# Designs tried in a protein design run: designed miniproteins, single chains, continued (2). Part 8

Each design is a single chain, and the fold is of that chain. pLDDT is the mean over its residues in the fold that is shown.

## One batch from the design tools (miniprotein)

Design m4249
Fold by ESMFold2-Fast:
Structure m4249 (fold): chain A 97 residues (1-97)
Amino acid sequence: SAAAEQQAAFDRAFELGKRALEALREAAREDPSLRPIVRALETYLRQAKESRADPVKTAVYLREAASAAQAGARADPRLRPIAEELAREAERYEAIL
């Protein structure tokens, strides 16, 4: 069903977001200049979860989370694969609205 597809797409994007946040927090221990990006990703993931009843708002916050992860990947290329996967799943979530 459409609702089941939306739920599955959210769960995939959110789990990737949490993994990206964990990797970015680890990178920020070595490079403190990444702390604002960690805070941005954490905030957008929280807002995506809190906005789940509004799929349009959820899509916006997942895209912002993906953008924050990509900013982290520009500073630390090791983060690029997970940032790209998060961006792909955020786009997939938006596409099925």
Scores: mean pLDDT 89

Design m4250
Fold by ESMFold2-Fast:
Structure m4250 (fold): chain A 74 residues (1-74)
Amino acid sequence: NADAEADDAYRAALGLLEEIEKEISKPNPNKVKLANLYTAVGILIAALDFLGRTDVAEELRARYRKLVKEYEKK
């Protein structure tokens, strides 16, 4: 069921974005962990676009870009 797969991907992406927010809040963020988390989120966003969930993919992409920008400022 593609809809169930899309919902699972969306929930997984939200959890990963929350983990990224936690990691970048630390005084010394783990760069390897962040690289892995960003890669995983990017893959899930691409999967959601492929499954036709463009609205949630755009929501996640906006949040992803905001977190990348926050990390780059450190």
Scores: mean pLDDT 82

Design m4251
Fold by ESMFold2-Fast:
Structure m4251 (fold): chain A 75 residues (1-75)
Amino acid sequence: EEGIEAAKQAIELLERVIEDPSNSALATAALLYAAMSGNEKVLEEIRKAVDAVDAGDLETAREHLKKAQEIVDSL
């Protein structure tokens, strides 16, 4: 299930972005894998989480990470 694997990779990369917000390459990779998942809701939540990290709002980023995880867990 190629879409689920891409979504899981996006979530793992986003977890790493939240742990190291200065690493912009991880944020780019998370967005790329979210897009590759083909799941628009996953992409939306990952995008919002990355935007929150860029704004310095790690609490909001974790909320969107949780929503993305819930979506993937339901697939």
Scores: mean pLDDT 83

Design m4252
Fold by ESMFold2-Fast:
Structure m4252 (fold): chain A 64 residues (1-64)
Amino acid sequence: GDAIKEKLLAGAEAAGELSGRGAQTVAGAVTHEARDAAKKGLLSEEEAEEIARRAREQARNGGG
């Protein structure tokens, strides 16, 4: 659903505002939750992988 997708995208963006281990921990949690949501039919697998990719990119390129 739209609500879970928006929440996960917000979590991915928040990872970009963190540093080091904190950023990677949040990105990992968002990735896990997105894939779990896709497994439960709340998201498509493509949407879950897009969220996972964004979370990893935010954690890598962030530096707040």
Scores: mean pLDDT 77

Design m4253
Fold by ESMFold2-Fast:
Structure m4253 (fold): chain A 84 residues (1-84)
Amino acid sequence: MQEEMDLGVALVHAAVGLTLIEKNGKALSAADIRRLLELALANPGALPAAVRVFEAQLALADKASPEEVAAAREALAELRAALA
């Protein structure tokens, strides 16, 4: 089922992203953040996981580029708007 497959893909992307940020201290690229945002908007079951990834990237401070921080900030704002 495409819906279940897409949700699984979104959750895997969130889990990988969170591991890179929390365990390796590495920021996700703006493209990876945007991809996770698109997957989470299409798959509401992944929204809490995506929010956690974006908040973790915002907490990286000097380890993320301005573009990577801006991408996470914009993605989090877009998710909050979609949930309202």
Scores: mean pLDDT 78

Design m4254
Fold by ESMFold2-Fast:
Structure m4254 (fold): chain A 94 residues (1-94)
Amino acid sequence: SRTRLTVHVHILYSDDGTVEAIGIHIERDGELVRSQIITRDGVVTDFPSLEDILNYIREKGYELVKEIHLSLSTATADLDLHIRYYTKKKPPPP
């Protein structure tokens, strides 16, 4: 049987251009498999939906810089891949 995988990758950069966290959201045939943010210091946070992970990223002060969408098909599977690159906002000067 043919399966559909939806994968969202969120790459979170600090204001100095260093990757500080990676967000991963995976669905198989429309059902949630995994939704997590993993920080550079090894902290893992689980989320119940894509909406929750997106809201978390926004609330932490990250802005979307670049987005890539890829659709790939094989004989047995379809993959929809979404990659988002974010940069952290600088705090206002004191």
Scores: mean pLDDT 84

Design m4255
Fold by ESMFold2-Fast:
Structure m4255 (fold): chain A 68 residues (1-68)
Amino acid sequence: DEEKRREELAKEMREAFNSPAEVRQKAIEEMVKEYVEKALAAGEDEEVVKKAAEEAIANALARYEALR
């Protein structure tokens, strides 16, 4: 379920953004890796998975910057 995976990624990213900035990047990289691995294991297209992950990260970063 693509929606469930996006929700899990969004939740983990919210937790990462509440962490100190110095550890946030590593946490995001690990979350993206897990998201891609889970989606590929579910048989989803690699291009679709990568695009979805990039959009989720971009949206989360934009929201974080707006709250500066």
Scores: mean pLDDT 69

Design m4256
Fold by ESMFold2-Fast:
Structure m4256 (fold): chain A 103 residues (1-103)
Amino acid sequence: LTPEELEGLSLIFLYRQFNDEKYREKAMELFGISERELKILEEMLLVRNTPSWSEASREAFRRRLREELGLSDEQIDELIEIGKSESDISKLVEKAKELGENL
């Protein structure tokens, strides 16, 4: 991890633990991403840190992403695969930007 990547991950952790918008805003600034894209990045990190899920938990996760983030089934599949396989935080950020784009 670069110092910037470690700082960004730490800010996401602090936001989730303390529910303080200041940490979320700093993470968005540091990664250069929107609120929607940050939420997508958080979900990729959740997949990465959860190596084994039941089918019920996986379906509940997919339903939540459809309802809360408006992602298609194809976008959710991409999120899950990159979250599981990619170790480079900068590549996760780029995929979050791609999935977060509503044209």
Scores: mean pLDDT 76

Design m4257
Fold by ESMFold2-Fast:
Structure m4257 (fold): chain A 56 residues (1-56)
Amino acid sequence: RISPEEALEKAEEAYRAGDVETFSRYYTGVHLVTVSGDDPELTKRFNEFMKRINRP
């Protein structure tokens, strides 16, 4: 398995490439970790990513 940080990186890359299926798989895993609060640094990185993808 990859780390949650690596999963976030792959989710960002998949989103930029337009690979929605790969994005969804990695995004779900990272989102669960950030919701649990187990990794505050990952949560900050995830929030920055969410700001980018929630653009108009």
Scores: mean pLDDT 71

Design m4258
Fold by ESMFold2-Fast:
Structure m4258 (fold): chain A 67 residues (1-67)
Amino acid sequence: SSSAIQAQIDRNKAMADASEAALRQLAPTGSTELLQAQRDSLLAAADKTKALGGDYDVTVVPVTVKL
C-alpha cells in the first residue's frame, strides 16, 4: 500500500543523499554533475512512484560511483 511506496521513496532518497555525501568528500566540484544526475534520477523515480500510487514498480538500484 502507500506505506510500502513511501518506504521505497525514502530508501531512494536516502541512497541519493548518501551518494552525494560520499562523492562530495571525494571530488566536491568535478563529480558534482554526475552525482546531481544520479540524485535527480532517484528523486524523479520516487516522485513518479508516489504519483502513480503503486502502479509504477521502482527497483532500488544502489547509487554507485562510476570508474
Scores: mean pLDDT 61

Design m4259
Fold by ESMFold2-Fast:
Structure m4259 (fold): chain A 75 residues (1-75)
Amino acid sequence: MKSLVERLEELNERLAELGAAYAERLSPEQRAELQRLLAEIQRLAQRYVETGDERDVERLIGLVEEMIALIESSA
């Protein structure tokens, strides 16, 4: 069984591969939304390092999934 952290790492790898493929197709508005999501991810990752709260990992997974969906929707 995969831990939440292992799942987050897999999603981050997928996001990196997907981002490279679709980066040129992102509009300025989609890029701004990705930057907003990245800022939230960094903030929650920092909080998780400080607190160890599992709920922050669950929220991070959700934000990464939102980023993947946004990139995939860019065509």
Scores: mean pLDDT 72

Design m4260
Fold by ESMFold2-Fast:
Structure m4260 (fold): chain A 91 residues (1-91)
Amino acid sequence: MEVYIFVTDESGFIVAAGVSHPDPLEAVKLLLDDVKPVIEKKDVTITIAASASEEESYKLVKELVEFIKKRLKNIKSVSISGRTAKIEIKK
């Protein structure tokens, strides 16, 4: 199972991107540490997509969203659709 994570700014520029390994939580931790300086300067959207069955992907993106909510402050909104989750962060 793979998890793809993209961080975009308000203009839609990709400011960071990552691909998971077998432990998606570790992949998310590494990406969050990398993007912390950007999140402090800009409003960003974190997009997570999982490459598994719809049910497994939905469960996994929900878990990753919950993990991100515990690590990041200033979360403006969260939306989950199928295999994809979007988290809006306001500086």
Scores: mean pLDDT 75

Design m4261
Fold by ESMFold2-Fast:
Structure m4261 (fold): chain A 84 residues (1-84)
Amino acid sequence: PPPSAEDLQQSVNQISQAVLNTSLRSTPESAKELMERYNQATLALQQAIQDGAPQSVLDQLRQQAQQANAEANEAARKVKKELA
């Protein structure tokens, strides 16, 4: 049988609070903000491709997405190290 909905939600809330309260606070930008920036950059690039934007714009957005990806990966690595 599945666990009670209350027990499951409490466990999820405790884990979420622990992640939020991890030493991410000591970083100038939170890992969440860096991941969000990466998602926005990727979405903007996909939209520009669909809209047939000029190649110069596509190149710029691609570079921004690559930089955001690198920053997000570094932030994720730090989060995993803190959670270990």
Scores: mean pLDDT 63

Design m4262
Fold by ESMFold2-Fast:
Structure m4262 (fold): chain A 60 residues (1-60)
Amino acid sequence: MVTKEQLEKGLADMEKLKTAEGRATALGALLKDMGQPFDLAALLAQSKEALLERFRALLE
Protein backbone atom coordinates (compact mmCIF):
# COMPACT_ATOMS: atom_id res chain seq x y z
CA MET A 1 0.00 0.00 0.00
CA VAL A 2 1.28 3.47 -0.90
CA THR A 3 2.01 5.62 2.18
CA LYS A 4 0.92 9.23 2.74
CA GLU A 5 4.57 10.33 2.53
CA GLN A 6 4.96 8.61 -0.86
CA LEU A 7 1.73 10.25 -2.09
CA GLU A 8 2.94 13.70 -0.95
CA LYS A 9 6.28 13.19 -2.75
CA GLY A 10 4.46 11.96 -5.86
CA LEU A 11 2.21 15.04 -5.86
CA ALA A 12 5.23 17.37 -5.56
CA ASP A 13 7.00 15.50 -8.38
CA MET A 14 3.88 15.61 -10.58
CA GLU A 15 3.52 19.40 -10.05
CA LYS A 16 7.07 19.79 -11.48
CA LEU A 17 6.15 17.98 -14.74
CA LYS A 18 5.72 20.27 -17.77
CA THR A 19 3.43 18.11 -19.92
CA ALA A 20 -0.11 16.74 -19.58
CA GLU A 21 1.22 13.35 -20.73
CA GLY A 22 3.82 13.35 -17.94
CA ARG A 23 1.25 14.24 -15.26
CA ALA A 24 -1.30 11.68 -16.53
CA THR A 25 1.40 8.97 -16.68
CA ALA A 26 2.60 9.78 -13.14
CA LEU A 27 -0.95 9.60 -11.71
CA GLY A 28 -1.62 6.41 -13.71
CA ALA A 29 1.54 4.76 -12.34
CA LEU A 30 0.48 5.65 -8.78
CA LEU A 31 -3.05 4.28 -9.32
CA LYS A 32 -1.50 1.07 -10.71
CA ASP A 33 0.72 0.76 -7.59
CA MET A 34 -2.43 1.19 -5.45
CA GLY A 35 -4.26 -1.49 -7.47
CA GLN A 36 -6.91 0.99 -8.68
CA PRO A 37 -8.32 0.75 -12.24
CA PHE A 38 -7.76 3.72 -14.54
CA ASP A 39 -7.88 4.74 -18.19
CA LEU A 40 -4.77 6.64 -19.29
CA ALA A 41 -6.62 8.26 -22.24
CA ALA A 42 -9.26 9.61 -19.82
CA LEU A 43 -6.51 11.02 -17.58
CA LEU A 44 -4.88 12.67 -20.63
CA ALA A 45 -8.22 14.37 -21.43
CA GLN A 46 -8.38 16.03 -17.98
CA SER A 47 -6.95 19.47 -17.14
CA LYS A 48 -3.85 19.94 -14.98
CA GLU A 49 -6.08 21.18 -12.15
CA ALA A 50 -8.35 18.11 -12.39
CA LEU A 51 -5.37 15.72 -12.29
CA LEU A 52 -3.82 17.52 -9.30
CA GLU A 53 -7.19 17.53 -7.49
CA ARG A 54 -7.61 13.78 -8.07
CA PHE A 55 -4.08 13.20 -6.71
CA ARG A 56 -4.84 15.36 -3.64
CA ALA A 57 -8.04 13.34 -3.05
CA LEU A 58 -5.85 10.22 -2.67
CA LEU A 59 -4.06 11.97 0.24
CA GLU A 60 -7.38 12.52 2.09
Scores: mean pLDDT 72

Design m4263
Fold by ESMFold2-Fast:
Structure m4263 (fold): chain A 65 residues (1-65)
Amino acid sequence: SMLEEALATVARELGEAYAAGIREAIEAGDWKRAAQMARGASQLAASLGREEAARAAHDLYTYLE
């Protein structure tokens, strides 16, 4: 699914902790926190030149909002 693929890309390029945090927020039903975390991950990835992670996190943010 798009969700699983996006989380896998975030984990690979930014680290497992970023993906785990977003997943935990989703599983807790805290959609606002999950969206904020995904947006933060996208901004961080973009600032580091991690294009795939930036895109994946942005897609995840859009999906969660």
Scores: mean pLDDT 85

Design m4264
Fold by ESMFold2-Fast:
Structure m4264 (fold): chain A 90 residues (1-90)
Amino acid sequence: MEKAQEAAEHALLAALYARAGDLEKAKEHLEKAIEAVRESTGLPEDVKEQALSHLEQGLEYLKKGDLEGAVKHAEEAYRLLREAILENLQ
């Protein structure tokens, strides 16, 4: 679960940096979130696949200069990861 928490934190930071127009840091945190999700254990497989899909889409939108799309996908990945983490702590 530590890697899942790390992934959620990086997804949130990616959304915040994208909103601030810091494209380099937004990209760095999206890439770190993707790595952390891939290394995570204890996440449901469907949540892991959906979070990865959203993070990868966020990275593509960021490359195209679509900051709104990048923020939306990073936030959705954060939401999915956070909900899964909270369910696993109970």
Scores: mean pLDDT 86

Design m4265
Fold by ESMFold2-Fast:
Structure m4265 (fold): chain A 73 residues (1-73)
Amino acid sequence: EADINAVLLRAVGYVEQGKEEEAIKLLKTEMGLSEEDAKNYVKRLKEALTLPEAERLRQLRSIRDDIVAKKKA
C-alpha cells in the first residue's frame, strides 16, 4: 500500500523545485490517479504552498482525504 502522506510530501518537493511533470507522474504511478486528477492535485499543492503553515496543513489534509476517497471508489 502506498503511504499517501509520504507520496504527497515527495510531490510537494517536486512542485517546490518547479518539477510539476515529475509530481504528476509520481501521483499517477503511486496513487493510480488519472493525468487530469494528478494535474488538478498538483495545482492545489502549488496554491497550498503559498499559504501560512496552519492553512497549508489544512489544505494538504483536504488533498489527502480527496485522494483516499478516489482510491475507495
Scores: mean pLDDT 79

Design m4266
Fold by ESMFold2-Fast:
Formats: C-alpha cells, structure tokens, sequence
Structure m4266 (fold): chain A 100 residues (1-100)
C-alpha cells in the first residue's frame, strides 16, 4: 500500500507537464488506484480515521480534477487541483511511514 501511494504520487507530479486530456486519463487512473489502496488498507484494519479522511479526500480531489477538465476549466484551475492532490497524498505517506 505505501509503495503504491508513492507510485501514485510520482504520476501526479508528472501530470504538471501533460495536456488536459492526458491529465484527465491519469487522474481517472489515480482515483481508481487510490480506491484500491483504501479497500486494501481498510480490509487490513491499518487506517486511522484521520488517514481514511485523507485517502477519501485524495480520491475526491482526483475525481474533481476529471470533472474540472470535462467542464473546460483553465490550466491554472487544473494545476490548483493537482497541487491539492499532491499535498494530500504526501501527508498520507508521511503518516503511514510514521506508523513504522
């Protein structure tokens, strides 16, 4: 799960160089991958309520990114969504690493 989150974070970082259509495809992939991480970690009983909220927020932010692109949002608006997604995933990784 932690390695999967790190791989998702690297994909998010690369999206700053992508076209809106490419960002949409990768955001959809990120949402799906984060959903699988949520399912796995919940099944294992390894998520605190705070970590669950962060992971749900990250999924919601990826889904919002897809919606914003479909609505023809500006590059600046898309980049703000990417920055929020990146920050949430980074915080989640830090918390999971602190659990040893």
Amino acid sequence: ALQELKEVLEKVKKMFDYSPEEVKDVMSEVSDRLGKVLEQLRAEGKLTPEQTKLLISAIAQADLGVLLINLGASRETIEKALNRLESIIEELIKQLEAQR
Scores: mean pLDDT 82

Design m4267
Fold by ESMFold2-Fast:
Structure m4267 (fold): chain A 77 residues (1-77)
Amino acid sequence: TSQQVQQVAQQWVEHARRTAEEIRAANPDDEDLRRALEQGVEDTERRSRQIVQGAQQGDPQAIQEAQQMQQRLDHQR
């Protein structure tokens, strides 16, 4: 459902932010890495918003993308 897609997208963004924070903390003097992590989180947020909107419109591709996000979240545990 669109609600579950929104929930998965939110969890995916939260996971990306936490992962970026951990990597940044482990590499405090790597400014290039820090910028790449910031860009990655921003890209993830943008993509998640697009997937949520697509799923709300009944786009099968957006729903499949959300399923892939859920699988990636499960595999990163």
Scores: mean pLDDT 79

Design m4268
Fold by ESMFold2-Fast:
Structure m4268 (fold): chain A 77 residues (1-77)
Amino acid sequence: HMGEAERALFEGRYEEAVEHAKEALDEDPSLAPQALAMAELLVRRGELEAAAEIYEYILELDPSNEEARRNLERVRA
């Protein structure tokens, strides 16, 4: 699913990228760093809502992820 998320992101299909990233995290939560990198790319492109969904999902799986929390606070500001 992470490879599918990256392809969708590259093609500008942001809703699909978010869905595939969530599926990848459900199967392997250790992919959080890759999901964080994708969310940062979305922030850079101005896709703040899509980035926020990824950060929120990481926090649902691991509430102690400080990087996801800090980045979510920044995109909500």
Scores: mean pLDDT 84

Design m4269
Fold by ESMFold2-Fast:
Structure m4269 (fold): chain A 65 residues (1-65)
Amino acid sequence: DEEIQEEKVQLLRTYAAHDKDISATARALGISQSTLSRRFKELFGKSPRDLTLEEISQVLSEYQS
């Protein structure tokens, strides 16, 4: 699903751009921290706190191919 891939990329790029700051990422996306955490679990199978920058880069390379 193209729209889901776009959302995944946007979430990961925003999260990485804010140095994995959940509050800053949620504010930048206009959502709550709870919503952000739930979306990460739905889309990536784990909490944003459990994603390393290396894992984020690897996932982004997969979805940008």
Scores: mean pLDDT 78

Design m4270
Fold by ESMFold2-Fast:
Structure m4270 (fold): chain A 84 residues (1-84)
Amino acid sequence: MLEEILKEFKELAEELKKKVPEFKTQVDTAVSLAESAFEIHKDEKEIKAALLYSLRVLKSIAKNNKDEELLKRVEELEERVREA
């Protein structure tokens, strides 16, 4: 379940980078943090915390870009992480 969320998060990150290439470094950093959490941490709480942090980065960028579709997708992923 969390692995499926990571996959969807990475897909949203790629879409966001295409729309706002000026934020590529911030998005890439968020992706790296989320991927590293899955490799390093065995505790689901730590993985969830890293995913929520990374999703907040994408949410901030999507909101500033006024992309309501991407914003909604990020918020849906945040809810799924919290319920997992």
Scores: mean pLDDT 82

Design m4271
Fold by ESMFold2-Fast:
Structure m4271 (fold): chain A 66 residues (1-66)
Amino acid sequence: LPEEVQRLIEEGREYEERGRYEEAARKYDLASGVLDIIGAVTKDEELLERGRELLERGRELREKAR
């Protein structure tokens, strides 16, 4: 994973552990977006799949926040 993406995931995990689900979801959405762009440009299916996983995790956290 790119270092910037890994940092976003770590920040999201930190917010999630603090129960700040909306902030965590935002970080995961950002990481997903970056991975989607890089994966599409580089034709890296693993990055695209990882991005989808982060997007789904963000959705789950937003549901918990409500």
Scores: mean pLDDT 83

Design m4272
Fold by ESMFold2-Fast:
Structure m4272 (fold): chain A 88 residues (1-88)
Amino acid sequence: DPDVELAELFLKASYLMAKELLKDPSLSPEDKETLESVLKDLEAAMKRNNIKVEESLEELMKKIREGSPELAELLELAERGAKNPVRP
């Protein structure tokens, strides 16, 4: 099922991205708590679905872009937004 495969790739990429974002020393305490919460949710989802991260983030992003260029763009935008949140 291509949709299931794409969802698993998205989940794995999101997990790796969140881990990398948490290493950013400029991240606010509130953003750190949000990312830690996201990581816990992603870990729970992966455990529930017996998903293991075996690929690099680069490999995962390549596969996601092949399946859904729009989804890959959204992940890149989300990562950028987390580092530089847009205020109203």
Scores: mean pLDDT 75

Design m4273
Fold by ESMFold2-Fast:
Structure m4273 (fold): chain A 58 residues (1-58)
Amino acid sequence: MADVIRHLRDELHRLEVEYKRLQRLGEMGDVDAVERARRIGRRIEELRRTIERLEGEL
């Protein structure tokens, strides 16, 4: 249980770092970065919901 939550938090942190990087590129006019940031943003939301649910079931 705890190991699964740790792995999800590690993945979430990695995605959040990438998302912030892509947001900066999008602000500079990189259209591809904007689309990639949107996809990663949705994955971040999914992971946050999963972590929240698992923490609530401990």
Scores: mean pLDDT 80

Design m4274
Fold by ESMFold2-Fast:
Structure m4274 (fold): chain A 99 residues (1-99)
Amino acid sequence: EEAVRLLERAAQELRRIAEELKDKYPNTAKEVERGAELLERMAEIARKDPSPEVQRRLLESAAEVLKRVADIAKKNGDYETSERAEKLAEELREAAQRL
């Protein structure tokens, strides 16, 4: 339940970030959008498998996706998006530790 909501919330936040960036940083926006799609797929897997080990692995994998998004944003000079993605990654890692 918590893992699904966190993954869906993170995916939705990445969708918002991509929409904000599409005019100024279209390449970054595309990478952020791909991250959102991956997190949406992870949320679907989490909904079908309530196993704590699967939920933990999905949250940890999603945190790595968010870290890659942060790295891409930073390379493009978008430090605000980098910080937002890093904060989301930390939230998912903390949730994984609670499982």
Scores: mean pLDDT 85

Design m4275
Fold by ESMFold2-Fast:
Structure m4275 (fold): chain A 110 residues (1-110)
Amino acid sequence: AEARLGYLELRRGDGEIELLATNLLGDLEAVVAELRRLLRELGLAEEEIEAAIEKWLNSPNTNPALAEAVRRHRADLFTAFLVDEADLPTWEALRDEVLAGLLDAAEAAG
């Protein structure tokens, strides 16, 4: 059985970054663009996102298989998933879990 990951919504509550499980069904490209816009609006630059990735990868609570996938395909997880149609559902689920971990790490750092 494959691990099932939920879609996630970005929310800002009282200056904190909150993640809610929700259905992000629709145009994946538009969803990704909106999430990147929200991250920039929350003051997260590309370098800050990279720092959050590193913090998340070094967390003992991070799934080691997902950490390995992120390390191997960091840049591609957020851009190339639209090109890899063979694994699109897996990449979408992986992206959502990675995004949740990155936002949690960024909140813990801030």
Scores: mean pLDDT 46

Design m4276
Fold by ESMFold2-Fast:
Structure m4276 (fold): chain A 78 residues (1-78)
Amino acid sequence: ELREKVRELVLELAKQIEKLRTSDKDVNKQIGEILRTIGEILDLLIKNKDFELADRVGAAINALSKGVPLEEALALLD
């Protein structure tokens, strides 16, 4: 359940980051959406105290922020 929910949020985050990279429209709104998704991921990780998953999520988000392909970033969650 937790890994599935986190994976869904990471997928959402990846789409938001890609949208921001490809468009200069509504930049402030797009950044707000990214920050909200990150906040949701952080809340789940804090409540569940899954340090292994937290490390994997951090690696995945870092990869996405650097433009690593979605498939490669998601593989870090497994």
Scores: mean pLDDT 79

Design m4277
Fold by ESMFold2-Fast:
Structure m4277 (fold): chain A 64 residues (1-64)
Amino acid sequence: SKEELAEKGNRLGALGYVVGMDTGDGERGRRLAEEGARLLEKAGDKKGAQGAINAGETVVKTTG
């Protein structure tokens, strides 16, 4: 369902943030957040997808 897809996208975006910040691997964090954004786009949540992209970029800028 769209709801399950949005939940998975949000969880993956959050995981990208945690992984990037915890490991210092901003690129890994960004890739996870971008996959979350793809799932959110499929769910029709364009604002959520943009939020996930922004979180991934923040991780890259913060970790180096």
Scores: mean pLDDT 82

Design m4278
Fold by ESMFold2-Fast:
Structure m4278 (fold): chain A 97 residues (1-97)
Amino acid sequence: MSRLEQLKKELIEWAKKQGLSDELAEKVAETSIHSALLTLLLEKGVSAEEAYRIAEDEEKRKAYFDSLSEEDQERFRELAKEELEVRVEDILEERAK
């Protein structure tokens, strides 16, 4: 299992712990990873067009993540967790209304 697949699994388990279904947890984890990757690529000066190409291709995403320094992998994890927390909070707030 790639490091990116391991991160996705961690995000799914955290979302499920917050009360999301397996299906919804997987969807929000995937979206959070996608958003985090786009943010990191743009922060590093990658063009929007190239960033979207990398983020949309599963194999390119895995290759890019595995090529990152430990510092950049940690930044990616932080961005993905922040995105996930916001999305989960919004979902739980909508359910409470």
Scores: mean pLDDT 80

Design m4279
Fold by ESMFold2-Fast:
Structure m4279 (fold): chain A 84 residues (1-84)
Amino acid sequence: SPLEEAQERIEEVASDPSLSREEKVRKSAEIGLEYFRELAEKLNNQEILELVEETEERLRKITDWEELLRVMRETFAQIEALLK
């Protein structure tokens, strides 16, 4: 499924030993949001697109990697619910 593919890509980045912990979390977030933005545009789902854009703006202001990870998990759960 698209969600499983996004999670696998995020897990791959998180496991990359060449990246710092902060870089891993940030790149994982970017990949996840980019994937859902493209999916939302393809499905013409304005609610998901708006949620992705709002989350991207929020993440630019977050420096705590734990908070960033929590926000991404919450956002992915909301997007999954909207994709039904």
Scores: mean pLDDT 78

Design m4280
Fold by ESMFold2-Fast:
Structure m4280 (fold): chain A 85 residues (1-85)
Amino acid sequence: DKGDKITEEIFKALAELYKEAKKEGRKVTIEEVAERIKEVLKKYGIEVSLEEVKEMIRSELEARGISVEEMLEQYLRLVEGIEPE
């Protein structure tokens, strides 16, 4: 399903962003997460504003009571779990 592929690509893009940030010894911002999500959505013909994506991320983090880093670590584990060893 196209939706499942979009979700998988978002998880992979965010996992890659997290790996890049760890190599650089820096923390990922909500803006960087939103930018990567927007890029994936655009690839599938879905146009959203950066501010809309940032707001959705902020709302989700608040609702779950987790940090950006915790969310990205979860996505990294999911990506590693679905790839052949």
Scores: mean pLDDT 78

Design m4281
Fold by ESMFold2-Fast:
Structure m4281 (fold): chain A 95 residues (1-95)
Amino acid sequence: MHTQVLLDSIRQLELSPEQAADVLIAHGEYMVQVLLTAAENPETSEEEKEELIREAEALIKALEELSKKVSPEVAAKLNETIERVKEAIEKLRKA
């Protein structure tokens, strides 16, 4: 799923920042699995790696922007998800 499509859905459903955080954290966990699976697959093309990294970087930006609008407790969870996505990107870059 593209990050922009998910962000558009959040806006259309008028989700609170806390509800949006739950959705984006779940999407972040999904993206971590996608990135790690691609890193483990020797047939993953360079073009596919670049596309997945671009999508993951767009998600990081969305998580960072949302972290400024939520409680400190929710912001901590968003920042934890950001770090996990960044680590998965690094593993894919090294693969």
Scores: mean pLDDT 84

Design m4282
Fold by ESMFold2-Fast:
Structure m4282 (fold): chain A 93 residues (1-93)
Amino acid sequence: SVDQALQTVLEQAQSTIESSSLSPAQKATLLSAIAATQAALNAYQQSPTDTNLLALESAAANLSSALRQAGLNDLATDVDVQVGLLAIQNALS
């Protein structure tokens, strides 16, 4: 499912960041943004409301921006794509 695909991307992002040569401060910021996005995804999965989708989109946009600032553009694009697909799925439901 699209929600599982986003979860996989977030897990890949976490692993990439943890194994990267980024500073401890950059890692802390990125891991915090991943955790916030995972929490929002969990809330959306429990209650797929427009409010929870908007919260997920907001958290993912913050994560995507932080990933791009760290030079992790491919991960940022993967996050953007999976969140966009979730929004389309929600609109068609």
Scores: mean pLDDT 88

Design m4283
Fold by ESMFold2-Fast:
Structure m4283 (fold): chain A 87 residues (1-87)
Amino acid sequence: SMDTAVAHALSLLPAELQPAARAFADALRAMVDAGASEEEIVAAATRQGHALLAALADDPARAAQMERFLVGLLVLALEELRRRQAA
């Protein structure tokens, strides 16, 4: 499930990144649950992801870890949206 995949992905991040990553995951989940369009989800994820990566500008390695998490989470959110639209 998306929830299981998100929990696993969060466990792979450094502890200090987990609160921001969890907030991002919760925001995308709320948009999917509210019936937001793919375009709205991508736009919101881009804005929030850009802000999160900017906060890590002084640590390229942690920024790269966060970026991979954010991209993977967006893919999971879009897959869940598509699954719901096919139902």
Scores: mean pLDDT 84

